# Designed miniproteins, single chains, continued (4): the designs that were tried, part 95

Each design is a single chain, and the fold is of that chain. pLDDT is the mean over its residues in the fold that is shown.

## One batch from the design tools (miniprotein)

Design m15515
Fold by ESMFold2-Fast:
Structure m15515 (fold): chain A 92 residues (1-92)
Amino acid sequence: IASLNEAIEAYKKAIELDPNDAEAWGNLGNALNTQAENNGGDPALLQEAIEAYKQAIELDPNYAKAWGGLIHVLEKLGREAEAAEVRQQLIA
């Protein structure tokens, strides 16, 4: 089992090799969100997670886990209006 930091670096490397890998972007978002949780909810890591989830959704709009991750992170940051907008895009 790789460490969380090793997982993040592996996903970043996968994205460098194939920037159109929606799953790698979604996994990067999940790893960054977990790292933020372990670090008291670091807003910089949560913002990186948001960017990774948005990229995953742009590449694959049917990637339900990326939509869920994006909404969850926005709610953690208190960005409830943005989370509501994302929910509307998902169910539109």
Scores: mean pLDDT 83

Design m15516
Fold by ESMFold2-Fast:
Structure m15516 (fold): chain A 60 residues (1-60)
Amino acid sequence: SLEELKKLKEENDELVEEANKLYQKYLNGEISKEEYEKQMKEIEEKLKELAKRYEELEKS
């Protein structure tokens, strides 16, 4: 549905903002480079999952 599509877009935008905040924490010295990279990988994996769900909605 269009509502589901809207939800996926909103979650994608939230993950992008999370990535920005994570980068700021790294620059501020609140987290290590290793923790930053680990958490960024988790965000990337979530973004890939959202992209897959988006494709399913567009093709069905």
Scores: mean pLDDT 83

Design m15517
Fold by ESMFold2-Fast:
Structure m15517 (fold): chain A 70 residues (1-70)
Amino acid sequence: MQQAIEYLVKGIELYSEGKYEEAIEYFDQAIELSTDPRIIKLSLLEKGRAYEKMGKYEEAAAAYAEAEKL
């Protein structure tokens, strides 16, 4: 659980630095390591925002749709 939060926080930090591809890798790790639906949902929402910044709107929509199921 603590590791998943650390990856989520690092992903958000990378996102704020404009490192969107790296941020997505950290959000993916947060999703893999977490069993908490709140952490998974937040990680999916942030992953969607990172994809939007990259112009990957289909991937962003998929991440948002997964978050809505939680």
Scores: mean pLDDT 86

Design m15518
Fold by ESMFold2-Fast:
Structure m15518 (fold): chain A 68 residues (1-68)
Amino acid sequence: MEELRKFFEEYIKKHNLSPEEKARMEAFLKWAEERGLSLEQVKKEFEDYQKELEINRANRPALEARLA
């Protein structure tokens, strides 16, 4: 859990995310914590999310479904 939070904090700081993007990252972190995902699982899901978001902007409904 602490390692997950640190990973996201470092990412937010490094990329100077907007308030909206930061809120989305925090939502993703809460989702991962609720699911009890390992650091490796969270990193993979996060990388997949970022990749899909950049390549396929129409992927918003799928991302929201995963958060639910």
Scores: mean pLDDT 66

Design m15519
Fold by ESMFold2-Fast:
Structure m15519 (fold): chain A 73 residues (1-73)
Amino acid sequence: SAAEAKAREAQLVADVEATKALLEKDPSLLSREELEELLKQLEGALEQARELGFEEAVKALEELIEFVKELLK
């Protein structure tokens, strides 16, 4: 249902934003290897969110992906 889809997107956005907030508080929370694994998972989630039309989730995922890429520099 549309309500279930909206709830799933909202949960995904919340999880993504919470993950970003944790990494902003402690940039050393994850090792380089863990950050690279996270990046792969986030890129997969981004493709799925785009296919589902989850526009808010797409934006949140793109912001977290860019943040993780900066941590990997």
Scores: mean pLDDT 88

Design m15520
Fold by ESMFold2-Fast:
Structure m15520 (fold): chain A 78 residues (1-78)
Amino acid sequence: SVKKKEEEILKEAQEIAGKVQQALADYLAGKISKEELLEILEEAIKKLEELKKKAESEEVKKKLEQLIKELEEIRKSI
């Protein structure tokens, strides 16, 4: 049960990361504004923090923390 829940959390995190990568590509292509990209990044970080709170495994929490840090750095670089 725990393993299945942790796998589901990681899958959701990967889907969130994929949406952010697509938003970055769209921004660089001029398809979305800086403001829209920042909103997507903020929502993604919020969702990842919620997933981190649900995670029971320290390994999964560390992976989520790394992803949150990466998105925060992207947000600062925009």
Scores: mean pLDDT 87

Design m15521
Fold by ESMFold2-Fast:
Structure m15521 (fold): chain A 74 residues (1-74)
Amino acid sequence: DVEELIEALKDPRAGVRARAASRLGEIGDPRAVEPLIELLKDPSPAVRLAAASALKKIGDPRAEPALEAFREEQ
């Protein structure tokens, strides 16, 4: 369920957040775009990378400025 996966993006465990981001990218539901954009600022590098990968898979233009900023900060 997309809503449950979006809630999992706020889990205290980085592994849970990264897995939820990956699953949301595979599903491609635009409801995940804004939560995944927020996840690009996650303290865990693995979670940030999973969020960036998910946003690229979804391909929503709302994510383009955030993805460009993310690439420049790496």
Scores: mean pLDDT 84

Design m15522
Fold by ESMFold2-Fast:
Structure m15522 (fold): chain A 70 residues (1-70)
Amino acid sequence: AAMDTALAQALNRLTNEAADLIESGKLSEEEILERVYRELGERFPGLSEEERRRLAEAIVASAKELASLG
């Protein structure tokens, strides 16, 4: 579905951006989490606060894994 595709694309982009920020050391993990949470809220206003928080946490966790491989 178009919504699922858009969400998947956003998750991949946000994960890569978060990984770059973690690797750069420019922002704290908390600041990166808040940025991702905000972006999800702006792009997907249909997500509940709980769903948005869980997705943001999953994105940051994946980004930390990706950054650890570099």
Scores: mean pLDDT 80

Design m15523
Fold by ESMFold2-Fast:
Formats: C-alpha cells, sequence, structure tokens
Structure m15523 (fold): chain A 73 residues (1-73)
C-alpha cells in the first residue's frame, strides 16, 4: 500500500514524538489517524513507516520485527 505524502509526514511526526517521549503529541497524532478511518492495510503501512522512522531515530526496534510486519502487508 502506498502512503500519501501527508500520511508519511504524520508517521514521521508520530515516530519523533514516541522517541522523544512526548506522550501528548503521540496521542494527538494517534487521534488524527483514527479520524482518517484508514483501511487495515493503510493503518499497517502507516505504523510500519512510523516504526522504521523510530528505529532510524534510535528506538530499539529489531530489523527482523520490521521485516515480519512488512510480510503481513
Amino acid sequence: VELSPELKALADALAEAIVAGDEEKAKEYMEKIQSLNLSPEEAKAFFLHAAKRARELGADIPEEELAEAEREL
């Protein structure tokens, strides 16, 4: 599933908020995503993009876990 540039930007922002420990910002972005009524495939692609970005920012997310999530899409 191809994410729009807006969804990619939101995924990046969510990842940055999570890595920074900004729970209020993370909640704000999560509520925005819920309001978009994404399909299950779009939601998976969104969170996969966010997880990859979080890993780039230093989150301890195993590469194997990301590969497994990609296989489920």
Scores: mean pLDDT 76

Design m15524
Fold by ESMFold2-Fast:
Formats: structure tokens, sequence, C-alpha cells
Structure m15524 (fold): chain A 59 residues (1-59)
């Protein structure tokens, strides 16, 4: 089944967020802004940034 454009955008956003976290400590707000700068939908960028923050709190 071919991936939908929305799924591809989510995968792209997740990869960018992972690179930002790997490159150094970034706040959820910084991750959100970088995703928006990369052309990711603002609503999706906010969701990804919140997910990253939730995962960081478990470590």
Amino acid sequence: MPPSPDVLEQEKASRIAAELVRSGPKSAKEIEEELIKAGIDPELAKRIAKTVETHRKNK
C-alpha cells in the first residue's frame, strides 16, 4: 500500500526532530520552530515537539 503524503510528512518531521535532539539539547519550542522552518505543517510540528518532550521526560 503506497504511503499517504501525510504519513511521509510525519516521517520527515520525526527524522528532523531526531537530528535536532541528537545535535544537542533543544526545547520543544525550538524543535517546533525548526520543523515549521523545514516546511512541516504547524499543527504537526507542535504534535511532534510535544511527543519528543514526553519521551525526554521518561529519561
Scores: mean pLDDT 74

Design m15525
Fold by ESMFold2-Fast:
Structure m15525 (fold): chain A 75 residues (1-75)
Amino acid sequence: EAEELRKKAQELFAEARAALAAGDVEAAEAAIEKAVELAAEAEQIELGLSEEEKKEALEKATAAYRAAVREAAAA
């Protein structure tokens, strides 16, 4: 199950990369948000994280990816 979630997250990261290559920053951000969500769920299952720890990890990762996408779009 965790492996399947990671696989879906990887597919969404690939979609985000394709969207960035096409100049669609909004689509890339949406795909990254979903990918990070699935990756956090997989990590919670594998590491036994609490719901609070999963939320904090998800929020930090989402913010970091959004910042990176925004910086890439600005350059």
Scores: mean pLDDT 73

Design m15526
Fold by ESMFold2-Fast:
Structure m15526 (fold): chain A 72 residues (1-72)
Amino acid sequence: MEEVQERLKEAMEEARRLVEEGRLEEAFELLKSTIYEVYTEVYKMPESVAEDAATREAREFVESVLRELEER
């Protein structure tokens, strides 16, 4: 459980850095793949459910960081 939380935290921090650098697609793909791996490997979610959830969560995170940067 702790390893899962740390892995997600590290991916979110790296994705934020990539968004700040203007590398939006890389940020999205990194976070999406990490969330997908956690959901399929640790939580044993069906691949289709994990892909949908990972896509949604990664997109929401990237959009949130972009909003913060625009409000600077």
Scores: mean pLDDT 80

Design m15527
Fold by ESMFold2-Fast:
Structure m15527 (fold): chain A 58 residues (1-58)
Amino acid sequence: DEVEELIKKLSDPDEEVRLEAAKKLGEIGDPRAIEALKKALSDPSAGVRVAAKEALKK
């Protein structure tokens, strides 16, 4: 399941992996990702936080 794998990648030690996961979850729009994306709003990387915020806009 792509959404489940992307949710796991939001916890990856690599910032680029987390950033791409947040972007893809935003494009897919699956509500299963909402809580994981909300957690990503507190990510140490500004890029990941911005991507999570954009993903949650709708």
Scores: mean pLDDT 82

Design m15528
Fold by ESMFold2-Fast:
Structure m15528 (fold): chain A 69 residues (1-69)
Amino acid sequence: MLDLEKQAELVGRVSGLDPEQARKAAEAARESLLKGNGIGEAAENAAKASGSDPEQGRKAAMAVRSSGA
């Protein structure tokens, strides 16, 4: 699995979030997926944590999952 810093960079690139919001989204998605939650729950958690829209949250969660979660 990529470390959180690399996942945050990936999230920023795919979602268009700024670096701070990308880090929050990546952290929330990573935590959700590590707890065994599905991609939909991870996407909602990422969107809520970063203050982004549902599509940005979904992109963040998919990026984190694709990097080994």
Scores: mean pLDDT 80

Design m15529
Fold by ESMFold2-Fast:
Structure m15529 (fold): chain A 68 residues (1-68)
Amino acid sequence: TYTVPEVELTPENIARMLKIAVEQNKDDKETLENIKAHALRYGLLTPEEAASIKTADDLIELLDKRLE
């Protein structure tokens, strides 16, 4: 048995990966909306929190709260 060379898909690891993606794509609105949608699907933020996100920094702050 072999585990693929990628981090396991736990909520914590998903939040970490999404945060990195946001930090790498701060000026790409389409990518930010996609990352926000993924965070919603994984339960990392509520629809209300997602609606309040206007910038990459807002999204990073909410993801940081999930990572503590």
Scores: mean pLDDT 73

Design m15530
Fold by ESMFold2-Fast:
Structure m15530 (fold): chain A 80 residues (1-80)
Amino acid sequence: GKEKEIEELKKKKEEAFRELVEAFREGDLEKAEKALEELEKIVEKLKELNKDNKEFILELEIELGIARIMLGVTKLITSK
């Protein structure tokens, strides 16, 4: 059902965010870009499945914002 799909996507979201944090720690720009792309796709699906829950959508947008900042910082530390 819908709740199980949301739960599965939340786990995938946690995995993608974990990969992004690892890439950030390693300064691996390619890994960070792939992790963010995966995270964006998962967030889009979660927003579609739970579109009536404004608080949930806001939390997802905040998390995605943090993820984008992490990628931006990774780009900054890998460029001179």
Scores: mean pLDDT 84

Design m15531
Fold by ESMFold2-Fast:
Structure m15531 (fold): chain A 107 residues (1-107)
Amino acid sequence: MVTVLEAYADARFDSLVVKVRAERAGTYTVEVYDKNGNLLGRGTVDLAAGTEAYLGAPAPGIKEGDVFEVRIYNEKGELVAKAVVKVGPIDANGRAQAEILESESRL
């Protein structure tokens, strides 16, 4: 099982970052989709079992109020988690917390 715990925007680097916890070790891929279902970017991370880590992907032009679908895949290309997130107010450092509107964990 993979769980999305938190989400953040970094407007300085046009990225969305999710904090995840993985029950199984492996290489995980995050994909970020806009509200219209367009793939914006991918990122990969190697996770140890039972650990929390940050996984980021490109989100060009990311701004307050943007809604993204985040999909997380395991090494086999199986969907293991997804979340819908909404970007909060962007601070003076170009950072925002994103609200998790929906979250689903599989496998």
Scores: mean pLDDT 86

Design m15532
Fold by ESMFold2-Fast:
Order: sequence, then C-alpha cells, then structure tokens
Structure m15532 (fold): chain A 85 residues (1-85)
Amino acid sequence: SLQERADKLIKEIEKLIERLKKLAKEAKKKGDTKLADFLEKTIKRLKAKIEELKKNPTEENIFEAEIELGIALIVEGVANLILSK
C-alpha cells in the first residue's frame, strides 16, 4: 500500500536526520559554521518531506521524498569527507 511505502520511507529519512544532526554538531565544534548551516537546512527539507508524506502519501510525494533522501545521502557523504580532513 502507499501508506506502508510512505511509513517505511519516513523511518529511513528519520534515521538519516539523526546522522545529519550529529554531523551538524561536529561541524559546529570544528568551527565550520557554513557546513553546519547547510546540514541544518538539509534536515529542515527532510522534515518537510516527512510531514508531506504523513498528510498525503501519494505516488508523487513518495517519489519526491525518495529523490530528497538520495540528495541528502550525497550531502552526508560530502559532509563526512569535509569533516575527515
């Protein structure tokens, strides 16, 4: 069902938000305020997609949330690379 697909996707996005929050905190500790701000904006976009999916789990909204999740996974990878240097 669309609701079951949306619920699974919400759980995956919530897990990523937790990881991005940790990266944002690390960026702040290292004085990288631009990276921290970018990660916080990414978290805000992901939270908006969760709210959209909770209200209206359509094929279109699921697809858009999957794309946003994919972009955010790339952001996580790049943030890890920056913070490892």
Scores: mean pLDDT 90

Design m15533
Fold by ESMFold2-Fast:
Structure m15533 (fold): chain A 88 residues (1-88)
Amino acid sequence: MERAEQLRLEGSLALADGDYEKAIELYQEALSLDPQDYQAWNNLGRAYRNLGDYDKALEYYQKALSLDPTNEDAKKNLAETEKLKKEK
């Protein structure tokens, strides 16, 4: 769905700008339209990780991996976030 893809792209731009709250809102809207978008789940996890909410980040990375088990970015992000949670 083009609308969901557009919202995911806008979320990624907000994430790059450091506007994590806006990124979360945009990704959540994208996922309400396309809940199978593993990239949106992965990026939602990245936004929460940047806010220091490692529990939510891990949950969303696991969701991305459940949709695409071969996704190396989600695997890497999950492992890095687990390490951050243990060190904090």
Scores: mean pLDDT 84

Design m15534
Fold by ESMFold2-Fast:
Parts: C-alpha cells; structure tokens; sequence
Structure m15534 (fold): chain A 68 residues (1-68)
C-alpha cells in the first residue's frame, strides 16, 4: 500500500541520515509527500538536518501540512 511504501522510505531516509548521506536522506524524505511545494521544503529541511530524528520530524511535519 502507499502507506507502507511511505513508512519504508522514512526508515531508509533515517538510515541515510545516520550514515551521513544527507542528500539521499533528503531525496527519500521528499518522496513521502505528494505536494511538490511541500516536497521541496521537506528536502531542503532534511538537507539541513543534524540527526535521523530531525529527518523523521520533517517528514511528519510535511505530511501533516499536506493534510491541512
């Protein structure tokens, strides 16, 4: 399902961030959001993240903003 695919991408983004690959983490994080503008914001914020937890928070914030 789409929800399971999103969960997998979140986990992959967190792993990439833990490995120091912020570009890959941002790319995967942006794919969890359907709105192109919000996806770009999630990507930018994830590139500036300092931890896997911040990447996860950015993804959740982007998804919540999309639903509003």
Amino acid sequence: SMEEEIKKKIEEAKKAAEEGNLEEAARLASQTVRDPLLAALVEKESLESKSAEEVEKNVKAGRQAERA
Scores: mean pLDDT 81

Design m15535
Fold by ESMFold2-Fast:
Structure m15535 (fold): chain A 70 residues (1-70)
Amino acid sequence: MLKVSEGEVLEVFARMYLAIGKIAIEQGNSEVALEEAEKVKELAEKLEELGETEAAEELKKRAEEIEEKA
């Protein structure tokens, strides 16, 4: 069995993509910001499938904020 859960790995990647998206907004790079927000939404959907509903909802909201600012 892997030492790290799948949900933990997905959450880490989603938070990394959120950080990249936020930096892209600050730089005025709307294309990169939208791409990173989409990646976060896909990872949040996978987290919902794993039962990590609270984390998934938080990540979706943050991704939506990036999309609105892009």
Scores: mean pLDDT 81

Design m15536
Fold by ESMFold2-Fast:
Structure m15536 (fold): chain A 79 residues (1-79)
Amino acid sequence: GPLPSPEEIESLLFLGEAVRRSLTDPADQAVVAAALAALRANPTNREALRHAKEGVSAYLQGDRAAAVRHFAAARDAAL
């Protein structure tokens, strides 16, 4: 399918930063930060975008552990 719009990417990055700031474990914060940095560097990476979107969705559902796992997958998709 098509890539997310620039507005969707900006919203995803904003919500991802909110996730990062809500975490208390520095290792988990570093995972989210790395994923967001990778998305900023290449916003056309569909796999990384999908995983980051799933991470935000998991966080909004109250599952912080799942959110961190999804952001780790987003980071890894960008390597």
Scores: mean pLDDT 85

Design m15537
Fold by ESMFold2-Fast:
Structure m15537 (fold): chain A 47 residues (1-47)
Amino acid sequence: MEELIKKAKENREKLYRLQKEIDDFMRKNMTPEERAELEALEAERKA
């Protein structure tokens, strides 16, 4: 049981880290309107 939980946590953490890096890069290189839209989509994705 713990083995599966550990693997799931590792995979989830890797995905979150990569997505955050991509999101940060995009936010800095996007227009204010595009940033607002991206943040709204991220909120939906987190929900």
Scores: mean pLDDT 74

Design m15538
Fold by ESMFold2-Fast:
Structure m15538 (fold): chain A 58 residues (1-58)
Amino acid sequence: KKIEELKKKLEELYDKRVAITEEYQNSTDPEVQAKLEAERNKILDEMTKIYKEIKKLE
C-alpha cells in the first residue's frame, strides 16, 4: 500500500523541517531567513498533501 511509502516521506520531511527551523533560528541575515521560511512553508505544504493522501487511502 502507498501508506507505508507516504509515512517514509513524512519522516524525511519532518527531519528537513527541523534542520531548516534550526538554521532559521541561528541566521542573522534577513535574506537567508526569508529563503529558509519559504522552504519551511513548502515542506509544510508537502506534509499537508501527504496527510490528505493518507486520509484518502484510509
Scores: mean pLDDT 80

Design m15539
Fold by ESMFold2-Fast:
Structure m15539 (fold): chain A 63 residues (1-63)
Amino acid sequence: SEEARREFIRKVQEIMDKLLNGEITFEEALEELRKIAAEHPELSDEAFDSIVRHLKYLYEKKK
């Protein structure tokens, strides 16, 4: 649903913010992403992998 999609995006943004602010490690961010992905069955494995790749790209650029 649209509500589920917005909730998922909000949670992903919160995880990204925590990672980029140095509040959590990249491994912790991946574990949090996996947990919210499990709560959102509408998310495909391909979409999840794309999000992980984007998160890694942003993290590496911060270095």
Scores: mean pLDDT 78

Design m15540
Fold by ESMFold2-Fast:
Structure m15540 (fold): chain A 65 residues (1-65)
Amino acid sequence: MEKQKELVEKAVEVTRKAIAEGKPAVLDIEGYTPEQAKAALDAMREEADRLGKNVGVALREKPVP
């Protein structure tokens, strides 16, 4: 699944950057399926846990009008 793999890679990168900055990790998932979004969210949580950091992780499913 091309888009899922790309999204998961971005999710991990966003999480690492957020942890380094001490900020919540937020990933834009607009246009992705719920399954792809879940995989990305799970990857973000796992990466944060592996690095031993207590940071918030969140997804933006669609822009607020």
Scores: mean pLDDT 72

Design m15541
Fold by ESMFold2-Fast:
Structure m15541 (fold): chain A 58 residues (1-58)
Amino acid sequence: DAAVEALAAEYGITPAEARGALTLYRELGREVAVQYLVRNAGLSREQAEALIDRLAAL
């Protein structure tokens, strides 16, 4: 949705990567989602953790 797309743009990643991370967070937990963003989207651990916390709050 528009909120996920806006967060993806703010963090410099694709909406697909943001949705993938949110799905991983819901199915496998926070650490798996953080590692996905660090390894696949090029985010720092701090950026990945902040993004997951904001996505989870939507």
Scores: mean pLDDT 86

Design m15542
Fold by ESMFold2-Fast:
Structure m15542 (fold): chain A 69 residues (1-69)
Amino acid sequence: AEEKVKKYREEIEKDPNNADAYYNLGVALYELGRLDEAIEAFKRAIELDPDNLKAKYLLGKVLEEKRRR
């Protein structure tokens, strides 16, 4: 889990405009229960690629889960 976060952060350092890396980072952070960080990663993925429907869907799910905590 943490290994995936490290991998995607390294991809972002190499290419800060990599929307897929931000999306994958958001997924990895969500799986770790790091909801606030997952939300920020998904928002960034959407800013870079507004057509990423998966990122929009998962952002909604993470926001709902955070609301319950």
Scores: mean pLDDT 83

Design m15543
Fold by ESMFold2-Fast:
Structure m15543 (fold): chain A 93 residues (1-93)
Amino acid sequence: KRDEGGRLLMEGEFLYEAGKYEEAIKLYEEAARLFREAGDDRGLARALTNLGKALYKAGKYEEAIKAAEEALRLDPENEEAKEVLEKAKKALE
């Protein structure tokens, strides 16, 4: 499960770099599900942070906020998740 989640994160990162945000979102959602089932809080925080970034790029600001908030609950000092939360909230003002 952890190895599969890590593979999905890597594939999602490749798609994100290519600007394929909707495809990256699907892979990050599956990675988050696998890490959550495995009880891997570190993997889950990473998947949720990447999910929030991809959701933000896709214009899904409310969903990006939820993903970033869950990532910060797991890892309160996660700078990338804080950035996603700030940018997504600003986009909704």
Scores: mean pLDDT 88

Design m15544
Fold by ESMFold2-Fast:
Structure m15544 (fold): chain A 65 residues (1-65)
Amino acid sequence: SAEDYYKEGMLALARNDYEKAIELFKKAIELDPNNPEAYFLLSVAYKRLGDEEKAEEYRKKAIEA
């Protein structure tokens, strides 16, 4: 479920596995596109990988969702 992917993504983020977190949060928003928290955490993960452009993109999506 979207909730399962979201929770797994949060665990990956907590373990500093940012690439895995991005994969899982993308799966979560594919199933539930109205989850602003998932977009926000995608932004955080991208920022940790140094992808400032993607981080800003998903930060804006989090506010809009």
Scores: mean pLDDT 84

Design m15545
Fold by ESMFold2-Fast:
Structure m15545 (fold): chain A 56 residues (1-56)
Amino acid sequence: SAEAAARAAEAERLRAEADRLTKQSGTYNAQGDVDKSQELAARAGALRRRADELAA
């Protein structure tokens, strides 16, 4: 259905954004910015949970 296709597209977009944030988190962690790394990791986790809910 069009609704299922829209949810799948949104889930894909959220996963792509989460992957971007995860890479940035790793970069900040490598630079010693633990607070920024944890902030980005938490945001990535929230986006992945939302994507999983849309795909369920």
Scores: mean pLDDT 89

Design m15546
Fold by ESMFold2-Fast:
Structure m15546 (fold): chain A 86 residues (1-86)
Amino acid sequence: GDRRLDELIRETRELLRRAIELAMEALRVSTDRSRILEAIGLQLRAIGLEIDLELRVKRGTITEEQARELIREARELIERAQRLLS
């Protein structure tokens, strides 16, 4: 239902916000910026998926199953970015 989907979207947004904060902190202190910039690139792609998800939910053009798939893809990108920053 919409309530469970809203919770999933909120959780994903929180994960993305934390990931961005960590990348920005790493960028501030690092002398090697290449991996951090690659991580930021992945995070920007995850933001794009999150925006697409929210727009499609508001338009009623997405099923709960399709929304979960976009969330899965966004989370995978966030996890890949976090591994580059570790």
Scores: mean pLDDT 79

Design m15547
Fold by ESMFold2-Fast:
Structure m15547 (fold): chain A 59 residues (1-59)
Amino acid sequence: MLEEEARRLLEEGRRLLAEGKALADSNDPSQYRTAAELFREAQRLEEKGRELLEEARRE
């Protein structure tokens, strides 16, 4: 079900966002690159989740 899938994507995005914040707080420049990647992935998942929620609304 699209709604279920969307919920999973949004949950995963929140986890990645939290991990990115932890890495950004480390004050280690090498970790900043990884944090940026996690933030991008989190945004991607959030957008995908919202798209699926809109699609599920039509089901």
Scores: mean pLDDT 79

Design m15548
Fold by ESMFold2-Fast:
Structure m15548 (fold): chain A 67 residues (1-67)
Amino acid sequence: GKSEARKKLLEIIGEILSLIGEKFELELKLKRVPEEDKETREKLEKEIKELEEKIKELMEELKNLEV
């Protein structure tokens, strides 16, 4: 029914917004890490990339749900 579709839509949107927020926090942390701290920078860059891929997957799911 229409109610179930709406619930799924809101859940996906909520998850996307949450992940965007997490990505933004990690990007701010990365800006504060010294260039010489390569290990911390690499870990943060990896986490940011993983969040970007998850956001892309959820956005794709959202597009398919709205058609």
Scores: mean pLDDT 82

Design m15549
Fold by ESMFold2-Fast:
Structure m15549 (fold): chain A 75 residues (1-75)
Amino acid sequence: SEELRKQQELVARGVRRLVEWARAHPDATEEELRQMADEVYEEIKKEAEKNGIKLDEDFVRRVLDTVLRALRARR
């Protein structure tokens, strides 16, 4: 569906930002990585609200948590 596609595009952009931030900050703590993931989540939520996109918040959080775990595992 169009709505699902738009949500996936927002999440993909957020994930890319989180990964790029982690790459730029190889010394970042687990707490700083979590804070950045939370910031990315809030940005996705705000952009979705601005564009009238209904977010599946559980899906978005699951994706970001998965990425965060993967980033932690590489440290």
Scores: mean pLDDT 83

Design m15550
Fold by ESMFold2-Fast:
Structure m15550 (fold): chain A 88 residues (1-88)
Amino acid sequence: MEVPEGILKAANEGAKESVKAGVEKNKIGLGIGTALRAIGGLANYSLAKDIEGAVEDFEAALEGAKELGSEKAVRALQEAIEELKKLL
């Protein structure tokens, strides 16, 4: 199944805003990198396991964004998580 572009856009925006907010790419970055790879894969394949991994990675990024006090990143990540969960 190809992932709807709206879901990919929400997930990419969440990852982008996390990086901009100063969420350390190496602290959540293995997670964010895994989420971005999963999202890239979702353009061609949608596997529940890849989506579950992406959700976990984005939830970790959300906690990092909350610690940094970045409301913009928090909102973008919450939207990305909600959109990805629609595929489960």
Scores: mean pLDDT 66

Design m15551
Fold by ESMFold2-Fast:
Structure m15551 (fold): chain A 82 residues (1-82)
Amino acid sequence: FYGLSEEERKAVRIIGLLNSKNEESRKEGLELLEKYLKEGFDPNIKPRIAPSLIDTIKNHSDKEIREKAIELIKKYKPDTKI
């Protein structure tokens, strides 16, 4: 899709990785989101990032990855109920 900003392209990639059925791709998505947040990325640019994190929290087999997803959602959406 043409016309996406660089920040929107970052958001689309994160959403795609977090919605993957592959657990390694979901882990990559979490690590990429954390990296971009440290660089000043606004995760509210796409409303689907928070639902994708919630899906990871519910469905990922690794407890540490689920805890990481909870930490990230609390950092950028502290009022989000899981």
Scores: mean pLDDT 73

Design m15552
Fold by ESMFold2-Fast:
Structure m15552 (fold): chain A 68 residues (1-68)
Amino acid sequence: SEEDEKLIKEIVEFGSKNPEAAKLLQEAADKAEEKGLSSEEILEILRKLLELLKKGKYDEARALIERL
């Protein structure tokens, strides 16, 4: 969808400027995929993580990844 394409672009652009955030987003995607989550579920997790990372809430982002 256009919303999913927009999210992917935002992840790429934010990650290019914030390498630690890019690493966390990739870790979350890999872990969710390993758990057999759907593409839609993975994108929703990444959307939530991106918003936390944009706000500088790295500890909350890591906690969300640990719950995956």
Scores: mean pLDDT 85

